# Ledger of designs, part 78: designed miniproteins, single chains, continued (2)

Each design is a single chain, and the fold is of that chain. pLDDT is the mean over its residues in the fold that is shown.

## One batch from the design tools (miniprotein)

Design m6698
Fold by ESMFold2-Fast:
Structure m6698 (fold): chain A 132 residues (1-132)
Amino acid sequence: DIEKAIEHAEKAIEHLRKAMEIVQDLLNDLLNNKPLSREEIEARLQEVIDHLETAIKHLEKARDYAEKAGLTEAVEHLKQAIDHAKRALDIARRMLEAGDATPAGAFTIMNHLYQALKHAEKALEILKKALE
């Protein structure tokens, strides 16, 4: 159970980092008034959504395996990571539906991704120590 929780947490962190990179690039382009087509914005937002949906699935599996192992502190951090990832996903979906991205929206996604990563990495630290 702990080994499976680690595998899923590591996969979630990978996808959260990929989502963060795309959002950071999008925010930088928006702040520098780079002319982005609607199609380019929608493509980047869809990629962020795909990574977030995959990350959330892995975080939920990591949480379930951590719960079976009785690692309450890791479970709480994984729950926080899931909440923040879902908040980032909601904002990305709203921007995609609007066919537009705002700097404020991108900053909010980045803040939620930062919190999701922080909590997921703390959960991974606890899980790895439990194998010692």
Scores: mean pLDDT 91

Design m6699
Fold by ESMFold2-Fast:
Structure m6699 (fold): chain A 74 residues (1-74)
Amino acid sequence: MKLTDENFEGFLLERLSKGRSLDDVLVILEKFLEKFPSIEALLNATPEELMEIEGISKAEAEAIIADARKRSKE
């Protein structure tokens, strides 16, 4: 499914829910959306900028950006 601002929160929930409790996912999601409020902001971000959010690893940051770029073109 093509990634748009309308499904951006759903995309992040799917990505962040793996290996985390719902409470942890919601805290990280809130901080993520404060730092990157749109798909455009995320697509222009670096993995290092995502890693500034507590709980996001470099590998996860790289995977989120790569998947977002792929899904924004589909």
Scores: mean pLDDT 77

Design m6700
Fold by ESMFold2-Fast:
Structure m6700 (fold): chain A 75 residues (1-75)
Amino acid sequence: SLVDQVLAEADRLRAEAARSSGDRRQALLDIAQTLYTAASLLQAYEKGLVDDSARALALELIAEARARLAALRAA
């Protein structure tokens, strides 16, 4: 599921952060936290607890996190 994919990505970023230091570590942890937040919103949506606007927000958070990660890895 998309939730499982997002959680796996967040877990990979936490593992990468553990092997990093300073500003890079903090950036990776911040991106991972955004993905965990998005996954929580998607899980709530799948359970019928939140509406399509929360799902749309989760997708925007995923896109933002991925853009930040791409920029960080290009540096």
Scores: mean pLDDT 89

Design m6701
Fold by ESMFold2-Fast:
Structure m6701 (fold): chain A 85 residues (1-85)
Amino acid sequence: GYKLLDLGKLPEELDVEAMLPVLEQLKKERPPSAVLYYLLGLVYEKLKEYEKALEYFQEVIKLAPKDSELYKLAKKKVEELKKKL
């Protein structure tokens, strides 16, 4: 995959606290999106809110096609986060 799509974690200089209200608002205004939930999962993971991050990555697994890179990334994130909880 491409580095822009293969985000294991967000950059440290990225203001995730400023991003969170925008992403939560998009979630309310738009139909469920696997990409949006994946971004929410990454934001909560960076905030060390591992239980919320896990919930969003599980939603990605439900929404994304099973043959997609996003599905594979979300499954890997769920396995990694379960080891931290």
Scores: mean pLDDT 73

Design m6702
Fold by ESMFold2-Fast:
Structure m6702 (fold): chain A 87 residues (1-87)
Amino acid sequence: SLEEKAKFLKEVFEKASEIYRKQGKEDLAQHYEDLKKRIEEAIKNGPEAVKKFLEELKAQQARDDLVYKLENMSEEEIKKLIEEIKK
């Protein structure tokens, strides 16, 4: 299942890179091309490398989403979010 998941993600990243390149979104195309190469290398290095890559990908995505939200929120929205987390 981990090997099948890794192969599936590689295909998804490859297709995303192709689609974004055709749309002229070169930064997004490069991002997915880099992810494809990283997962290919992880697959070659075995299941532990694949597991590490997937955990790093999840951690980076969660961090980027949180930072992006915080930077685009008003002080009042940030206060409300903090109050909800503290309960």
Scores: mean pLDDT 71

Design m6703
Fold by ESMFold2-Fast:
Structure m6703 (fold): chain A 92 residues (1-92)
Amino acid sequence: MKVTVYQVVDGKITKLGTFEAETVEEAIELALKQVDEALADPRTERIYVTFEGEPEDVERFGEEIRKYAEEKGYKVEVTIQGDSLVVEIRKA
């Protein structure tokens, strides 16, 4: 499984990292750690998280990231295309 996290600051997109995971649980943990680090920067306008895996893991990954960000008061949009997903996280 592959997770990539991007941060948007002052309209500029920066790739924070790409991570290989053996389980969806590991993928979620790695993504949430990067999301937390990016959200700790008050200049962060948006975060994009991309995930590639099996369709069932894609759905679970997207829902867990959505739940986490929404509980912190952020707006979340999830786009799923079979074996891939993009999550957009932005301030409310």
Scores: mean pLDDT 85

Design m6704
Fold by ESMFold2-Fast:
Structure m6704 (fold): chain A 71 residues (1-71)
Amino acid sequence: MEKQRKIDLAKEYLKTAEFNEKVVEKAKPRFDALEAQDPEAGATARKYADESLKIGEENKKKAEQLLKEVK
C-alpha cells in the first residue's frame, strides 16, 4: 500500500510538471506579442512562466525522490 501510494504520487507530480511545461510552451508566442505591445506586462508574464517552470522542476525532483524510495 505505501509503495503504491508513493508511485501514484510520483506520477501525479510528473503529470503536473508536464502539463505546466506544455502550458508555458503554448503561451510563448503570446509572451512575444505582449512584450512588443507592453514590455512591462510581457516581463510580468515571463516572470510568472519562470516561477511555474521552477515549481515544475521541484515537482520532478519530488517524483524522482519518491521513485528512488520504492526502487
Scores: mean pLDDT 78

Design m6705
Fold by ESMFold2-Fast:
Structure m6705 (fold): chain A 82 residues (1-82)
Amino acid sequence: PMSLEEAEAAAERERARLEALAAENPDKRQYYLETGRRIEEVLREAARAGEGLATAARRSGQVRNEMLAEWEADQAAARAAA
């Protein structure tokens, strides 16, 4: 089972990565920061539930993919409107 310390370390690492992306893309800052918040919640819930790191990583990956798909759809709509 993943410890809360491991979950917090993983969340912090992912947050730093997403904050760097937000700094490079300030118009998409909200998407990256919200993705980080959701991943942090998933990791902490997995740790509290006694789930393994692999399960937490899979769920975090799903959230990341969903948020990315939402942004890509937004960008496609903006391009179609231009």
Scores: mean pLDDT 75

Design m6706
Fold by ESMFold2-Fast:
Structure m6706 (fold): chain A 82 residues (1-82)
Amino acid sequence: MKEKLEMLARRFAEETGQDEEEILKVLEKLSEEFSIETLGLALEAMKLAELPFDEELLREAAELIEKESLSVMEVAELLKKK
């Protein structure tokens, strides 16, 4: 489990230029509420939306994926809306 979260954090950090340790801490916290698969999809949605990493936005993305069964593309579009 930890290794999968570390891989997700590293990939997102490499692709976005954001801090890997900060991303990992948020992912570990949210892993208590959401599956690792959901968190991976939420990170992809944030990357597609070109948004800065934010714990609250990542939580919202994860909720949209898991509770509303939205696709990564649909979540990215919702996050981009003002």
Scores: mean pLDDT 80

Design m6707
Fold by ESMFold2-Fast:
Structure m6707 (fold): chain A 82 residues (1-82)
Amino acid sequence: SATEEVRRNLEEAIELAKSKDPKDIAKSVGLVLRAISLAPESDPKVFEREMKRFLEVARKSIDEEAAKNPEKKKLRDGLLES
C-alpha cells in the first residue's frame, strides 16, 4: 500500500539522516521526495507523524553539522530563509 511505502521510506530516511556520509544524506532526501509524491494516496496521519519524526532528526543533524562547519552553517541559514 502507499501508506506502507511512505512509512518504510520515511523510516529508512530517518536512519540515513543520522549518517555523516553525503551519499547517505542524498539517499535520505530521495526517499523523502518519494514519500511526498505518495502522500495524497496514503493515510494522512501516518504521513504527518513520520514526516514530523524525520524533520526533527534532520534538523538536529543539520544543526550539529552547522555547529562544526561554517560552510554548512551558511547553507543551513540560506535554506531556512527560503
Scores: mean pLDDT 79

Design m6708
Fold by ESMFold2-Fast:
Structure m6708 (fold): chain A 80 residues (1-80)
Amino acid sequence: SMQEQAEQIKQQALQQLDELLARYAAGEISEEELLAQAFQVLQQTEQQLRALGVPDDEIAAILGELSEHFLRRLEELRAS
Protein backbone atom coordinates (compact mmCIF):
# COMPACT_ATOMS: atom_id res chain seq x y z
CA SER A 1 0.00 0.00 0.00
CA MET A 2 0.96 3.67 -0.27
CA GLN A 3 1.12 3.84 3.54
CA GLU A 4 3.53 0.86 3.67
CA GLN A 5 5.73 2.47 0.97
CA ALA A 6 5.74 5.80 2.86
CA GLU A 7 6.81 3.98 6.06
CA GLN A 8 9.63 2.24 4.14
CA ILE A 9 10.83 5.61 2.76
CA LYS A 10 10.76 7.05 6.32
CA GLN A 11 12.70 4.07 7.75
CA GLN A 12 15.32 4.35 4.97
CA ALA A 13 15.75 8.06 5.77
CA LEU A 14 16.11 7.31 9.52
CA GLN A 15 18.80 4.73 8.72
CA GLN A 16 20.68 7.18 6.45
CA LEU A 17 20.55 9.93 9.12
CA ASP A 18 21.77 7.49 11.82
CA GLU A 19 24.64 6.36 9.54
CA LEU A 20 25.67 10.02 9.02
CA LEU A 21 25.55 10.66 12.78
CA ALA A 22 27.69 7.54 13.38
CA ARG A 23 30.27 8.76 10.83
CA TYR A 24 30.30 12.18 12.53
CA ALA A 25 30.73 10.56 15.99
CA ALA A 26 33.68 8.52 14.59
CA GLY A 27 35.34 11.72 13.28
CA GLU A 28 34.97 10.59 9.64
CA ILE A 29 32.98 13.68 8.56
CA SER A 30 32.84 17.30 9.78
CA GLU A 31 29.71 18.89 11.26
CA GLU A 32 29.40 20.96 8.05
CA GLU A 33 29.47 17.75 5.94
CA LEU A 34 27.00 16.08 8.34
CA LEU A 35 24.50 18.96 8.05
CA ALA A 36 24.85 19.20 4.24
CA GLN A 37 24.30 15.44 3.77
CA ALA A 38 21.42 15.35 6.28
CA PHE A 39 19.74 18.17 4.31
CA GLN A 40 20.12 16.12 1.10
CA VAL A 41 18.55 13.05 2.80
CA LEU A 42 15.56 15.17 3.88
CA GLN A 43 15.17 16.71 0.39
CA GLN A 44 15.30 13.27 -1.29
CA THR A 45 12.79 11.90 1.23
CA GLU A 46 10.40 14.82 0.52
CA GLN A 47 10.67 14.20 -3.24
CA GLN A 48 10.07 10.43 -2.85
CA LEU A 49 6.99 10.99 -0.65
CA ARG A 50 5.61 13.59 -3.12
CA ALA A 51 6.17 11.23 -6.06
CA LEU A 52 4.27 8.55 -4.10
CA GLY A 53 1.30 10.95 -3.70
CA VAL A 54 1.56 11.47 0.08
CA PRO A 55 -0.39 14.63 1.13
CA ASP A 56 1.69 17.74 1.97
CA ASP A 57 0.58 17.76 5.64
CA GLU A 58 1.71 14.13 6.10
CA ILE A 59 5.04 14.87 4.32
CA ALA A 60 5.56 17.82 6.70
CA ALA A 61 4.84 15.55 9.71
CA ILE A 62 7.32 12.89 8.50
CA LEU A 63 10.05 15.47 7.75
CA GLY A 64 9.42 17.07 11.15
CA GLU A 65 9.86 13.70 12.89
CA LEU A 66 13.06 12.98 10.92
CA SER A 67 14.45 16.45 11.73
CA GLU A 68 13.60 16.11 15.45
CA HIS A 69 15.25 12.66 15.58
CA PHE A 70 18.39 13.98 13.84
CA LEU A 71 18.72 17.11 16.00
CA ARG A 72 18.11 15.19 19.26
CA ARG A 73 20.81 12.63 18.32
CA LEU A 74 23.22 15.40 17.28
CA GLU A 75 22.69 17.23 20.62
CA GLU A 76 23.38 13.95 22.50
CA LEU A 77 26.66 13.52 20.57
CA ARG A 78 27.71 17.14 21.26
CA ALA A 79 27.01 16.60 25.00
CA SER A 80 29.29 13.54 25.05
Scores: mean pLDDT 90

Design m6709
Fold by ESMFold2-Fast:
Structure m6709 (fold): chain A 85 residues (1-85)
Amino acid sequence: SSREEFLASLEVALEVMRRVEEETGLDLSEAIELLEKAKEALEAGDFRTAMELATQAMVLAEQKAREAGVMERVREIRAELRAEA
């Protein structure tokens, strides 16, 4: 279902952000918090809020990763996690 697909996408995004923080030292704490709030909203049935929070998290994370020059590593981690899911 679209709900299960969205939840899986949020879980992959959280794992990507955590691995990027661990490997590069980039501070993604705010983006991770937004994704965790998106998961809470999704579990509460508020799909609109979940989508908005997830979008904010992804925009913030992408901005920080681009500024830090780690976008290639972010893409690699994402591809690895999606291949295993």
Scores: mean pLDDT 83

Design m6710
Fold by ESMFold2-Fast:
Structure m6710 (fold): chain A 73 residues (1-73)
Amino acid sequence: SLKEQLEKLYEEALKILDEAEKTGDISKFKELEAIVKQMGELLRSSEDEEVKQLGLEYMGDILRRMKEIYEKQ
């Protein structure tokens, strides 16, 4: 399902974010950008408000944490 695809993408993003927060290594930030892009594409194809809200929450969390890591460099 679309929800399962969003959850899988978010789990992949969390692994990268957790490592980056721990090490300061931003070498995988292009992978995070690709994940956010894929999430956005999935949301554009959906008319389900619950799925849209979940996806926006996940994307927002990823982008916020990326910014925080980048600002600590």
Scores: mean pLDDT 85

Design m6711
Fold by ESMFold2-Fast:
Structure m6711 (fold): chain A 73 residues (1-73)
Amino acid sequence: MKEEFRERLREEIEKTESVAELLRVVYDHLKEAVDEGFSLEEIREILKELGLDGALTNAMAEDLVREREEELK
């Protein structure tokens, strides 16, 4: 569920000790959300709610969604 995903991601980012670790955790969780069927809009809303709305994180989400769309066609 969207709320469960948001809370798990929040808890994991609170444990990160560096920007590199934070970005890795965000990427891994975004990939899992895309694999679970989350839309780009749902992912972007979660990123904004967590204060992670940025060019890099949005690019990561867009890339992962496009990759999944190619697999489904």
Scores: mean pLDDT 75

Design m6712
Fold by ESMFold2-Fast:
Structure m6712 (fold): chain A 55 residues (1-55)
Amino acid sequence: MKYREELEKLKKDPKTKPFVEEALRETFSDSPSPEALEKTEEEALKKAKEMYKES
């Protein structure tokens, strides 16, 4: 939903793409249940933004 849209938007920007991909790899390392999918997407988005700020 909204978190997925933000993640896709960041993946389109070459500057943020590597951080989004790394965050997704870390947060989706365990297969989330359908009920947990939105929460996992939210965590991935937060992580990607934090990594980008530190770069």
Scores: mean pLDDT 74

Design m6713
Fold by ESMFold2-Fast:
Structure m6713 (fold): chain A 85 residues (1-85)
Amino acid sequence: SVEEKIEEIRKLVEEAREYVPEELKPLLDRMEELAIKALKAKDPFEAEEYLGLAEIILGILKILGASEKAIELLKKILDIVEEAL
């Protein structure tokens, strides 16, 4: 269900927080918001747009030095969203 996927995303974000510096936490929160919006979108076009924006934020986090462990956890979030579309 969508609610079960949202719960899994929230858990992965919480795990990723241990591996992301405090200054990058707002980007982590934005990625969570976008992933959840993609899952809740009724329009497939809007869902793809939110997923694309979340992927851009993942790229920014990589450039800004988020740990490899954080990136791996956040990639799992994107995989959950993509599989649900």
Scores: mean pLDDT 86

Design m6714
Fold by ESMFold2-Fast:
Structure m6714 (fold): chain A 65 residues (1-65)
Amino acid sequence: MEILLEAEFDDSNLSDEEAEKLAERLKKGLEGKGKQLQAAIQAKDPSANPVVKVKVILTGKNKEL
């Protein structure tokens, strides 16, 4: 089972450095939530093999992380 966690953020009013730091924080936050979700699924179904993937999109720059 695969789960994709995706976040979109408008970085048009941010500097390149600010946008990059925010995107990294969002990605790490989603990865943490993804691991919690994996644990919750496995706790209910030990035979489940959930794989969580995280994607962050900066809509102002048209960039994906």
Scores: mean pLDDT 78

Design m6715
Fold by ESMFold2-Fast:
Parts: sequence; structure tokens; C-alpha cells
Structure m6715 (fold): chain A 86 residues (1-86)
Amino acid sequence: MAAALAALASPVVELDIHVTRDTDLAELEAELRAYLATLAARGVTALRVTIHAETRELGEQVRRIVLALAAEFGIEVLEVRLIVEE
């Protein structure tokens, strides 16, 4: 038990997501699900997210996917930044 606790220096991870009109959201969701499952298995409890999106609507869809998946794995989302292409 003590050795497992010593392996975790910080439970917070920063995640950068870049999405364009060519992004397959179903594939992105599958990749994010696998990634968040790995983070949860490693004891990550909190996440900061930056989403770079070509449109506000696309960015909002990705934000909802991230929040839903984080909730599914018990990871707290501390911050979401949405950056929309001008």
C-alpha cells in the first residue's frame, strides 16, 4: 500500500484537444475514453482541458464529450478552456 501511494506525485493532468471539421467525433470519443480509462487506472483524479476548435459548435460538442467521459471515470474537471478559430 505505501509503495503504491509513493508512485503518485500529482493526481492532476492537463489535456489539449485539437479538433477541425475533418475530425471524426466518434473516433475522438473512443480515443478519449481509452485515454481517460488509463488515467483513472493510474489514480488521476482531476483534469484541466484546453479545446482548440474551428467552430464554437464543434468545441461545445467536444466539451460535452469530455465532461461526460470524465464523470463516467470519476475524474473531476477543474477547468475547460475553449479556443475558437477566428
Scores: mean pLDDT 78

Design m6716
Fold by ESMFold2-Fast:
Structure m6716 (fold): chain A 96 residues (1-96)
Amino acid sequence: SEEVEKEREKLSPEEIEKLRQQAAGHLAFANAYFLQGKFDEAEYHYRKALELFEKIGDKEGIAEVYYRLGLIYRKQGKFDEAEKYFKKAKELVPEL
């Protein structure tokens, strides 16, 4: 059944593109909120983009979101959380 479950998890190219566009939309909203200093709203939209990029296996998109979350935590003075997210972003990029 696990093999059947993995077949069911396969996305069509059209579904991948739709999800990528949705992720890009959330990144745009998150970036706008970040520039306004609305870090809670920015984090919400970055997390939505992350869920979408994870679903399609977009390592570059995932890394970008981790980096942006790190920037939010740094702005909030949460330096340990920021370092954790920057490390996650760096770990994804060198594997490509």
Scores: mean pLDDT 83

Design m6717
Fold by ESMFold2-Fast:
Structure m6717 (fold): chain A 55 residues (1-55)
Amino acid sequence: SAMAAQRAAVQAAASALVRAYKAALPTLPAEQHEAARVALGKQLSAYGAELAALM
């Protein structure tokens, strides 16, 4: 269904974000790691809200 395709797209975007975050972490100064983790958490929460809105 169209809803299933939309859910899959949001899940794929969230997975891609986590992969990008893990790849970027070792390139960042240690003092920026907490800010990067917080930013990731906020974006994942936004994706979670999108998933919750899709049937």
Scores: mean pLDDT 85

Design m6718
Fold by ESMFold2-Fast:
Structure m6718 (fold): chain A 64 residues (1-64)
Amino acid sequence: GSMERERLEREAEEHGRRAVRALARGDYQTAADHLRKTAELLEKLGRHEQAARTREQADALAAR
C-alpha cells in the first residue's frame, strides 16, 4: 500500500492497543474514545465492516 495507508494502519493499531489497556484498567470512557478513533481510521482504510463493529463496541462501553 501507499505510505499514507501504512500510517493510517499503524495509527488504528495504536488506538486499538490503547483501548485494550484502558479496558484492562476498567477505564471504559478512555477505551470507548480510543475505539471510536480506531473506527474512524478503519473507515478511511475502507474496512467498513470492522469500523462498524468497533463503533458498536465503543457504544456498548459508553452505555454500560
Scores: mean pLDDT 87

Design m6719
Fold by ESMFold2-Fast:
Structure m6719 (fold): chain A 82 residues (1-82)
Amino acid sequence: SARARELRERGEALIRAGEALRTLVTEEVSPEEYRELSLIAAPLGEWLENRKVSREEAVRKAEEVIEEGRRLVREAEALERA
């Protein structure tokens, strides 16, 4: 199903972006790792670059995005099993 594939790809992209954002705001990373993770987290760049966003708010946003991505992947899996 084209719909299942689209949901899986979108969900996996959200999980990767959220995990990258969470790592960037909670862990010490090398300059090279920062470049790579910043590209992956680019869809959430506003949460990384906005100095008025607290670390806790950025972590919460990252977790919400990861959860949404996992929801889409589960929806795709349900469609593939139908």
Scores: mean pLDDT 82

Design m6720
Fold by ESMFold2-Fast:
Parts: structure tokens; sequence; C-alpha cells
Structure m6720 (fold): chain A 85 residues (1-85)
């Protein structure tokens, strides 16, 4: 399925972008393990700059950590669309 293919791509993205994974982990640690608070901070950043590819990628990684695979895939797709522009 499209979701399964994008989840696979997101996993490959994590494996090839350890620096962004480290940023997601650092953001989670900053909020004492509260992934929802980390998500809110990245969402506020995206309200100011909706073309911030890195912020969409971080949001996808954070939602994947929460087990919200559908949301993770949706935000990862948004990052991929912006890379094509």
Amino acid sequence: SHMEELLKKLKEFEETNPELVAQAEALIARFNGDVRDAVLEVQERLLENPEDIRAWQLLALLLKRMGVDEGAVEYFEKALELEKA
C-alpha cells in the first residue's frame, strides 16, 4: 500500500539521516520524554514557515515515535513535495 511504502521510505530516511534523528531525540529529551510537547514546538515553527522541509521531517519522526503512523506518513509526504519544488 501507499502507506506501507512511505513508512519504509521513512525508516530508510531515519537510517540515512542520523543527525535529524539525533535532533528529534534531543527535542524529546528537552521535554522530559514528552513527544507531544516536542510535536507542538515543531508545529509552531511550521505556522511561521510552512516551507521548512526539516521541520516537516522532524514532525514525521516525532509522530512515528508516538505510533501515529498515518500522521507520520502525511508529514513525510509534505517534506517530499517541498523537495520537488
Scores: mean pLDDT 85

Design m6721
Fold by ESMFold2-Fast:
Structure m6721 (fold): chain A 83 residues (1-83)
Amino acid sequence: KPLTVEELLEIARKAFELADKDGSGTVTREEFREAVRKVAGDKLTDEEIDAFVDWLFSLVDKDGDGTITREEFDAFIERFTAK
């Protein structure tokens, strides 16, 4: 059963907090994927997680290095949750 965009964004927010637990302000694609897996649990398949991570990084990771900063992530969330 597909999640709504709001549900996916909430998972993303929790995943970023979990992946950035050391407070570095930078999260790699792999760290984010593992965090999404932990936050989503059984709610998403591996294919759905991969598709979601690919989609999010395509929008947030402007320099294409496979990393996102807290500032880039916060701007993304703001853009999609703002009215």
Scores: mean pLDDT 75

Design m6722
Fold by ESMFold2-Fast:
Order: C-alpha cells, then sequence, then structure tokens
Structure m6722 (fold): chain A 65 residues (1-65)
C-alpha cells in the first residue's frame, strides 16, 4: 500500500469515530508505539498502519474531538 493511501484511510477511520485529523507522520513501524504515546499525552486519538513491514515503514495519524 502507498503511504499516501494509508494516510487517507486512517483519516477516514478517525472521522468515522468522530475525530478531526490534525497530524500525520511516516515512521519506522518500531517507532509507532513511542509516537502514539506522544500524541495520546497531547489528548489526541491515534490510528496507525504498517505499510511495509520489510522496510519497517508505518503511518500514524492523530485526531482531536
Amino acid sequence: MKKEEAIEELKKELEELGYTPVDSEIVKASDVVELGRKYIAQGLYVAAKVVDLEKDLAVVVAGKK
């Protein structure tokens, strides 16, 4: 999956849950948990998707209510 497609999918997921997407990052899949914790500490909801496991590539989107 392209990283841009994954970002759009996660934005739709957050919007369906009633959140407004405010930030997105492309990170190593191994760094998703740390980035997610930073967003949660800011009061944001987080959705993440691994887009390329062999390249250790993931997308994270954060949203607010």
Scores: mean pLDDT 80

Design m6723
Fold by ESMFold2-Fast:
Structure m6723 (fold): chain A 58 residues (1-58)
Amino acid sequence: SLEERLRRALILLFSGEQSVAEAAAAVGFSRATFSRLFREAVGVSPATARRERVGLAP
């Protein structure tokens, strides 16, 4: 489902292993479609989620 794919992309973004574009491609979306759906489902843009990940360096 769309929700499962968006959750998978979220995990990839938070793990710090992939960029927004790579996470989108991994779950089968264009970057534009992914950004919109991700923001609606998660509450923040993929770019914001990616920056949150960077702030978690121990």
Scores: mean pLDDT 68

Design m6724
Fold by ESMFold2-Fast:
Structure m6724 (fold): chain A 63 residues (1-63)
Amino acid sequence: MLSPEEVLENAEKLIAEDPRFAVYAYGEVIKYEESLPEPDKELIEKLRKKQEEAAREQGLPVA
């Protein structure tokens, strides 16, 4: 099973290969973190901001 750090590292690697996966990758890390008994709220907030920026760069509507 991957640690939250490993999941984030894998997400960043995918984004480096293809930035179009950024919204999806950050979304998956957020879902994983939120599923934990003690979610890191600061990390979730940071990832949501990165996901919003990635969506805007891809021409998608920003929530």
Scores: mean pLDDT 72

Design m6725
Fold by ESMFold2-Fast:
Structure m6725 (fold): chain A 80 residues (1-80)
Amino acid sequence: MGVYKEEIDENGKKVIVTTLPADGTVTIGGKSVPVRAGDQIRIYPEEAKAEVIRDGKVVASAEAPSYEELLASIGYFPAP
């Protein structure tokens, strides 16, 4: 999947934001979370942290020992 679409700086930290194109499921932190078109995945490379955002609220989050491990642990599966 695409894990970034734009980069923004929040309080001096880089944040990579991906807006999801379709309803489906995101696997994050070993959990499957239902998502909607327009939901965002925010990735914090320096913290190896990811969050799923809906209507400005964090609905799921995960951390990993490294950014590479975090990216390997995230999956996006659009609804058929």
Scores: mean pLDDT 74

Design m6726
Fold by ESMFold2-Fast:
Structure m6726 (fold): chain A 98 residues (1-98)
Amino acid sequence: SESEKLAAETTELFNERMSEIQRKVEEAASKLSPELKEKLLEEFRKLATLTAGQILLYISNALAGISVEQSKQDAVELMNKLEEEMNKLIEQAMKEQE
């Protein structure tokens, strides 16, 4: 069905974007002191968990045929927000490393 296709596309987008953000976070963390690394990874864990929960809601809505096109767009925007927030946290951690 169209709903199943959009749910699958949203899931694939989430997995790809999350893997990219995680790679960026892990690379930044590798350059930090143990304390700053733990702080950055813990913040990522919290934000990633909240984002994943919201994406799951969007996928569930898509499968139920509720605003399927909007759910995919909302997922993209939510992933963009996560990436922007993680970029800021990485920048802050790098400055604290100095």
Scores: mean pLDDT 84

Design m6727
Fold by ESMFold2-Fast:
Structure m6727 (fold): chain A 68 residues (1-68)
Amino acid sequence: GTVTVTNIGDRPVFTSSGRILKKGESRSFPASTAVISLSEDGKTLYVRDTATGEQLVADADDVEVTVT
């Protein structure tokens, strides 16, 4: 399975690997190594690939997360 993060907001989302996700763009992580967490207030989403160490941090309202 894969965890897919899609930017649905108007602001670009940056990954720790230097990738830029613009509105409508997506980044997929293997579901077996992806860790998803929210800040205590639920406003910030963190997605980390434990195999590569790549991390995505975004406003939770600006992204859609799907598992396929």
Scores: mean pLDDT 83

Design m6728
Fold by ESMFold2-Fast:
Order: C-alpha cells, then structure tokens, then sequence
Structure m6728 (fold): chain A 88 residues (1-88)
C-alpha cells in the first residue's frame, strides 16, 4: 500500500511535468488512491482513455470520480465542485 502510493505519486508528477494533467487533477488522483483504494493500474487506464478521447482536465476528473464513487458527476464543474457532488 505505501509503496503503491509512492508509485501513484511518481506517475502523477510525471503527468503534471508533461502537461497531460493539472495539479488539481493530480491531487484528486492521489486522494482517490488513498481514500478509495484506486490502483495505479486503474488510474493509468482511465488517463490513457482520457488522452485517447481528448478529454479536458474537468472531464478526466469526472471519469476518475465516477469510477471511484459510482456517482455520475457534471464534467463542466470544477474538480473541487465535482468532488463535493460525488461525496454528497
């Protein structure tokens, strides 16, 4: 678990460095790995699909939250607003 969280953190930092995701989405990915036990494999799969489909940062956040919480969120909302909706 701790070693997997470090690998998730490294993956997130690399995506931010390459400009693939924002710092806000990166923070969300780490949050979901810690609190919802999302694996590095699940995170990679969702990010790869999002990149392939040309998803915006907010659309990627919505897909991550829907996968973790099973609640549909509005992809036009900010990452913080989507998180509040998913946890309500």
Amino acid sequence: MREELEEVRKFVEELIKKGIISKEVGGLMIFLAVLFNMTLEELKEIVEEAVKKGYTDNELAAKLLEHATKVKVDPNLTVEEQLLEALS
Scores: mean pLDDT 82

Design m6729
Fold by ESMFold2-Fast:
Structure m6729 (fold): chain A 84 residues (1-84)
Amino acid sequence: MVSPEVARANLAAVEQALPAVREEVERAAEMSPLQQTSLIMTLLALRTDLELAIEGGDAETQARARRLLEEVERLLERARAVAA
């Protein structure tokens, strides 16, 4: 199991990365296919980090990570729709 410290670190890393990733998703239509694939891979990595934060986190970390996971899933759907 992921430790609570690692869970909090994973959540913090996702929170730090999200503003830039949100901007990239908005601009995904302007990206090359390789850049779109890279963006999708980044979103999948953020999803994994949030899943680990949910598994190892305390109640506050889990609640915050679940909210961000819902957002990341929506961003991933949007990025995939543009890449198709």
Scores: mean pLDDT 85

Design m6730
Fold by ESMFold2-Fast:
Structure m6730 (fold): chain A 88 residues (1-88)
Amino acid sequence: KELEELRELMKKAGYSEELIEEVLEEVKNNPELYPLFKRALEIGASEETLQALLDVAKEEENEAVRFTAMSIIIAGEEFDKELEEKKK
């Protein structure tokens, strides 16, 4: 199931237990956020990026605004990682 997959991915990536608990709780309450958090984990998002995603998820009650803001944060992380890879 989705929560078990997220837990395994976060544990494997070495995120803190506190951060894992908060992400799983937020996705449990808002299942529509699962693909956003999963995408962030797949690109290897930093703990700071995951915390920013959690902050938006907790503070924004409008689903469309929340989804858009979180998507922008993830896109920014992807862009930064691509830029660093090219600078190798």
Scores: mean pLDDT 77

Design m6731
Fold by ESMFold2-Fast:
Structure m6731 (fold): chain A 71 residues (1-71)
Amino acid sequence: SEKEKKARELLDEASRLGTRLVLEGKITPEQLKEISELLKRASQALDEGNYDEAIKLAEKAVEKLREIEAQ
């Protein structure tokens, strides 16, 4: 399904970006905790077949990671 594919692609993007920011020392422990919580909730929604919620949460995680990257 298109929505499942989009959710997975967003989770992959968030994982890659998050890993890069950790390796570059650009993310604080508090920011990492917030992102990890969003990704956990997105993964749970994906597992439950709630693709709209998974997309929403994963998009929020990507948005926050991009804000951190821009600092």
Scores: mean pLDDT 89

Design m6732
Fold by ESMFold2-Fast:
Structure m6732 (fold): chain A 65 residues (1-65)
Amino acid sequence: GLADALVSLCESCGLGAAGAASVADSCDTCVKAGGGSLCAKSTIEKLSQFCSPECASAVGSLCSS
């Protein structure tokens, strides 16, 4: 689903260094902090602040596709 896709996206954004379980949890936390709408400006901003700017950039690219 959407959450699983975003977890995979955050993993690809460089959070993988911490290990698979930690990466998945961290990315899910970032999505929840951003309000749960993948393409909302607030979610993208929160991903940049609480996850990584690479993750936010990847989400932005996905939303423009």
Scores: mean pLDDT 55

Design m6733
Fold by ESMFold2-Fast:
Structure m6733 (fold): chain A 64 residues (1-64)
Amino acid sequence: SGAQQQLQQQQLQILRDVLSANASSSPIYGQALKQLDALEAAGSPFSQVQALARQISAQIAASS
C-alpha cells in the first residue's frame, strides 16, 4: 500500500541520516552505508534493510 511504502521510505531515510551523521565516528558506519547502498542498488527486499538496521542498532547499543 502507499502508506506502507511511505513508512518504508521514511525508515530508510532515518537509517541513512543516522549512519551519515556517525560516519566520521567509526568505519562501521561507513561500511553500513555501503551495505545499504548495495541493497538499494540490487533492489533487495525491505526485510534485508530492516535486518541491517537491527544489526546496526544492536552494535550502537553495545557501544553505549
Scores: mean pLDDT 78

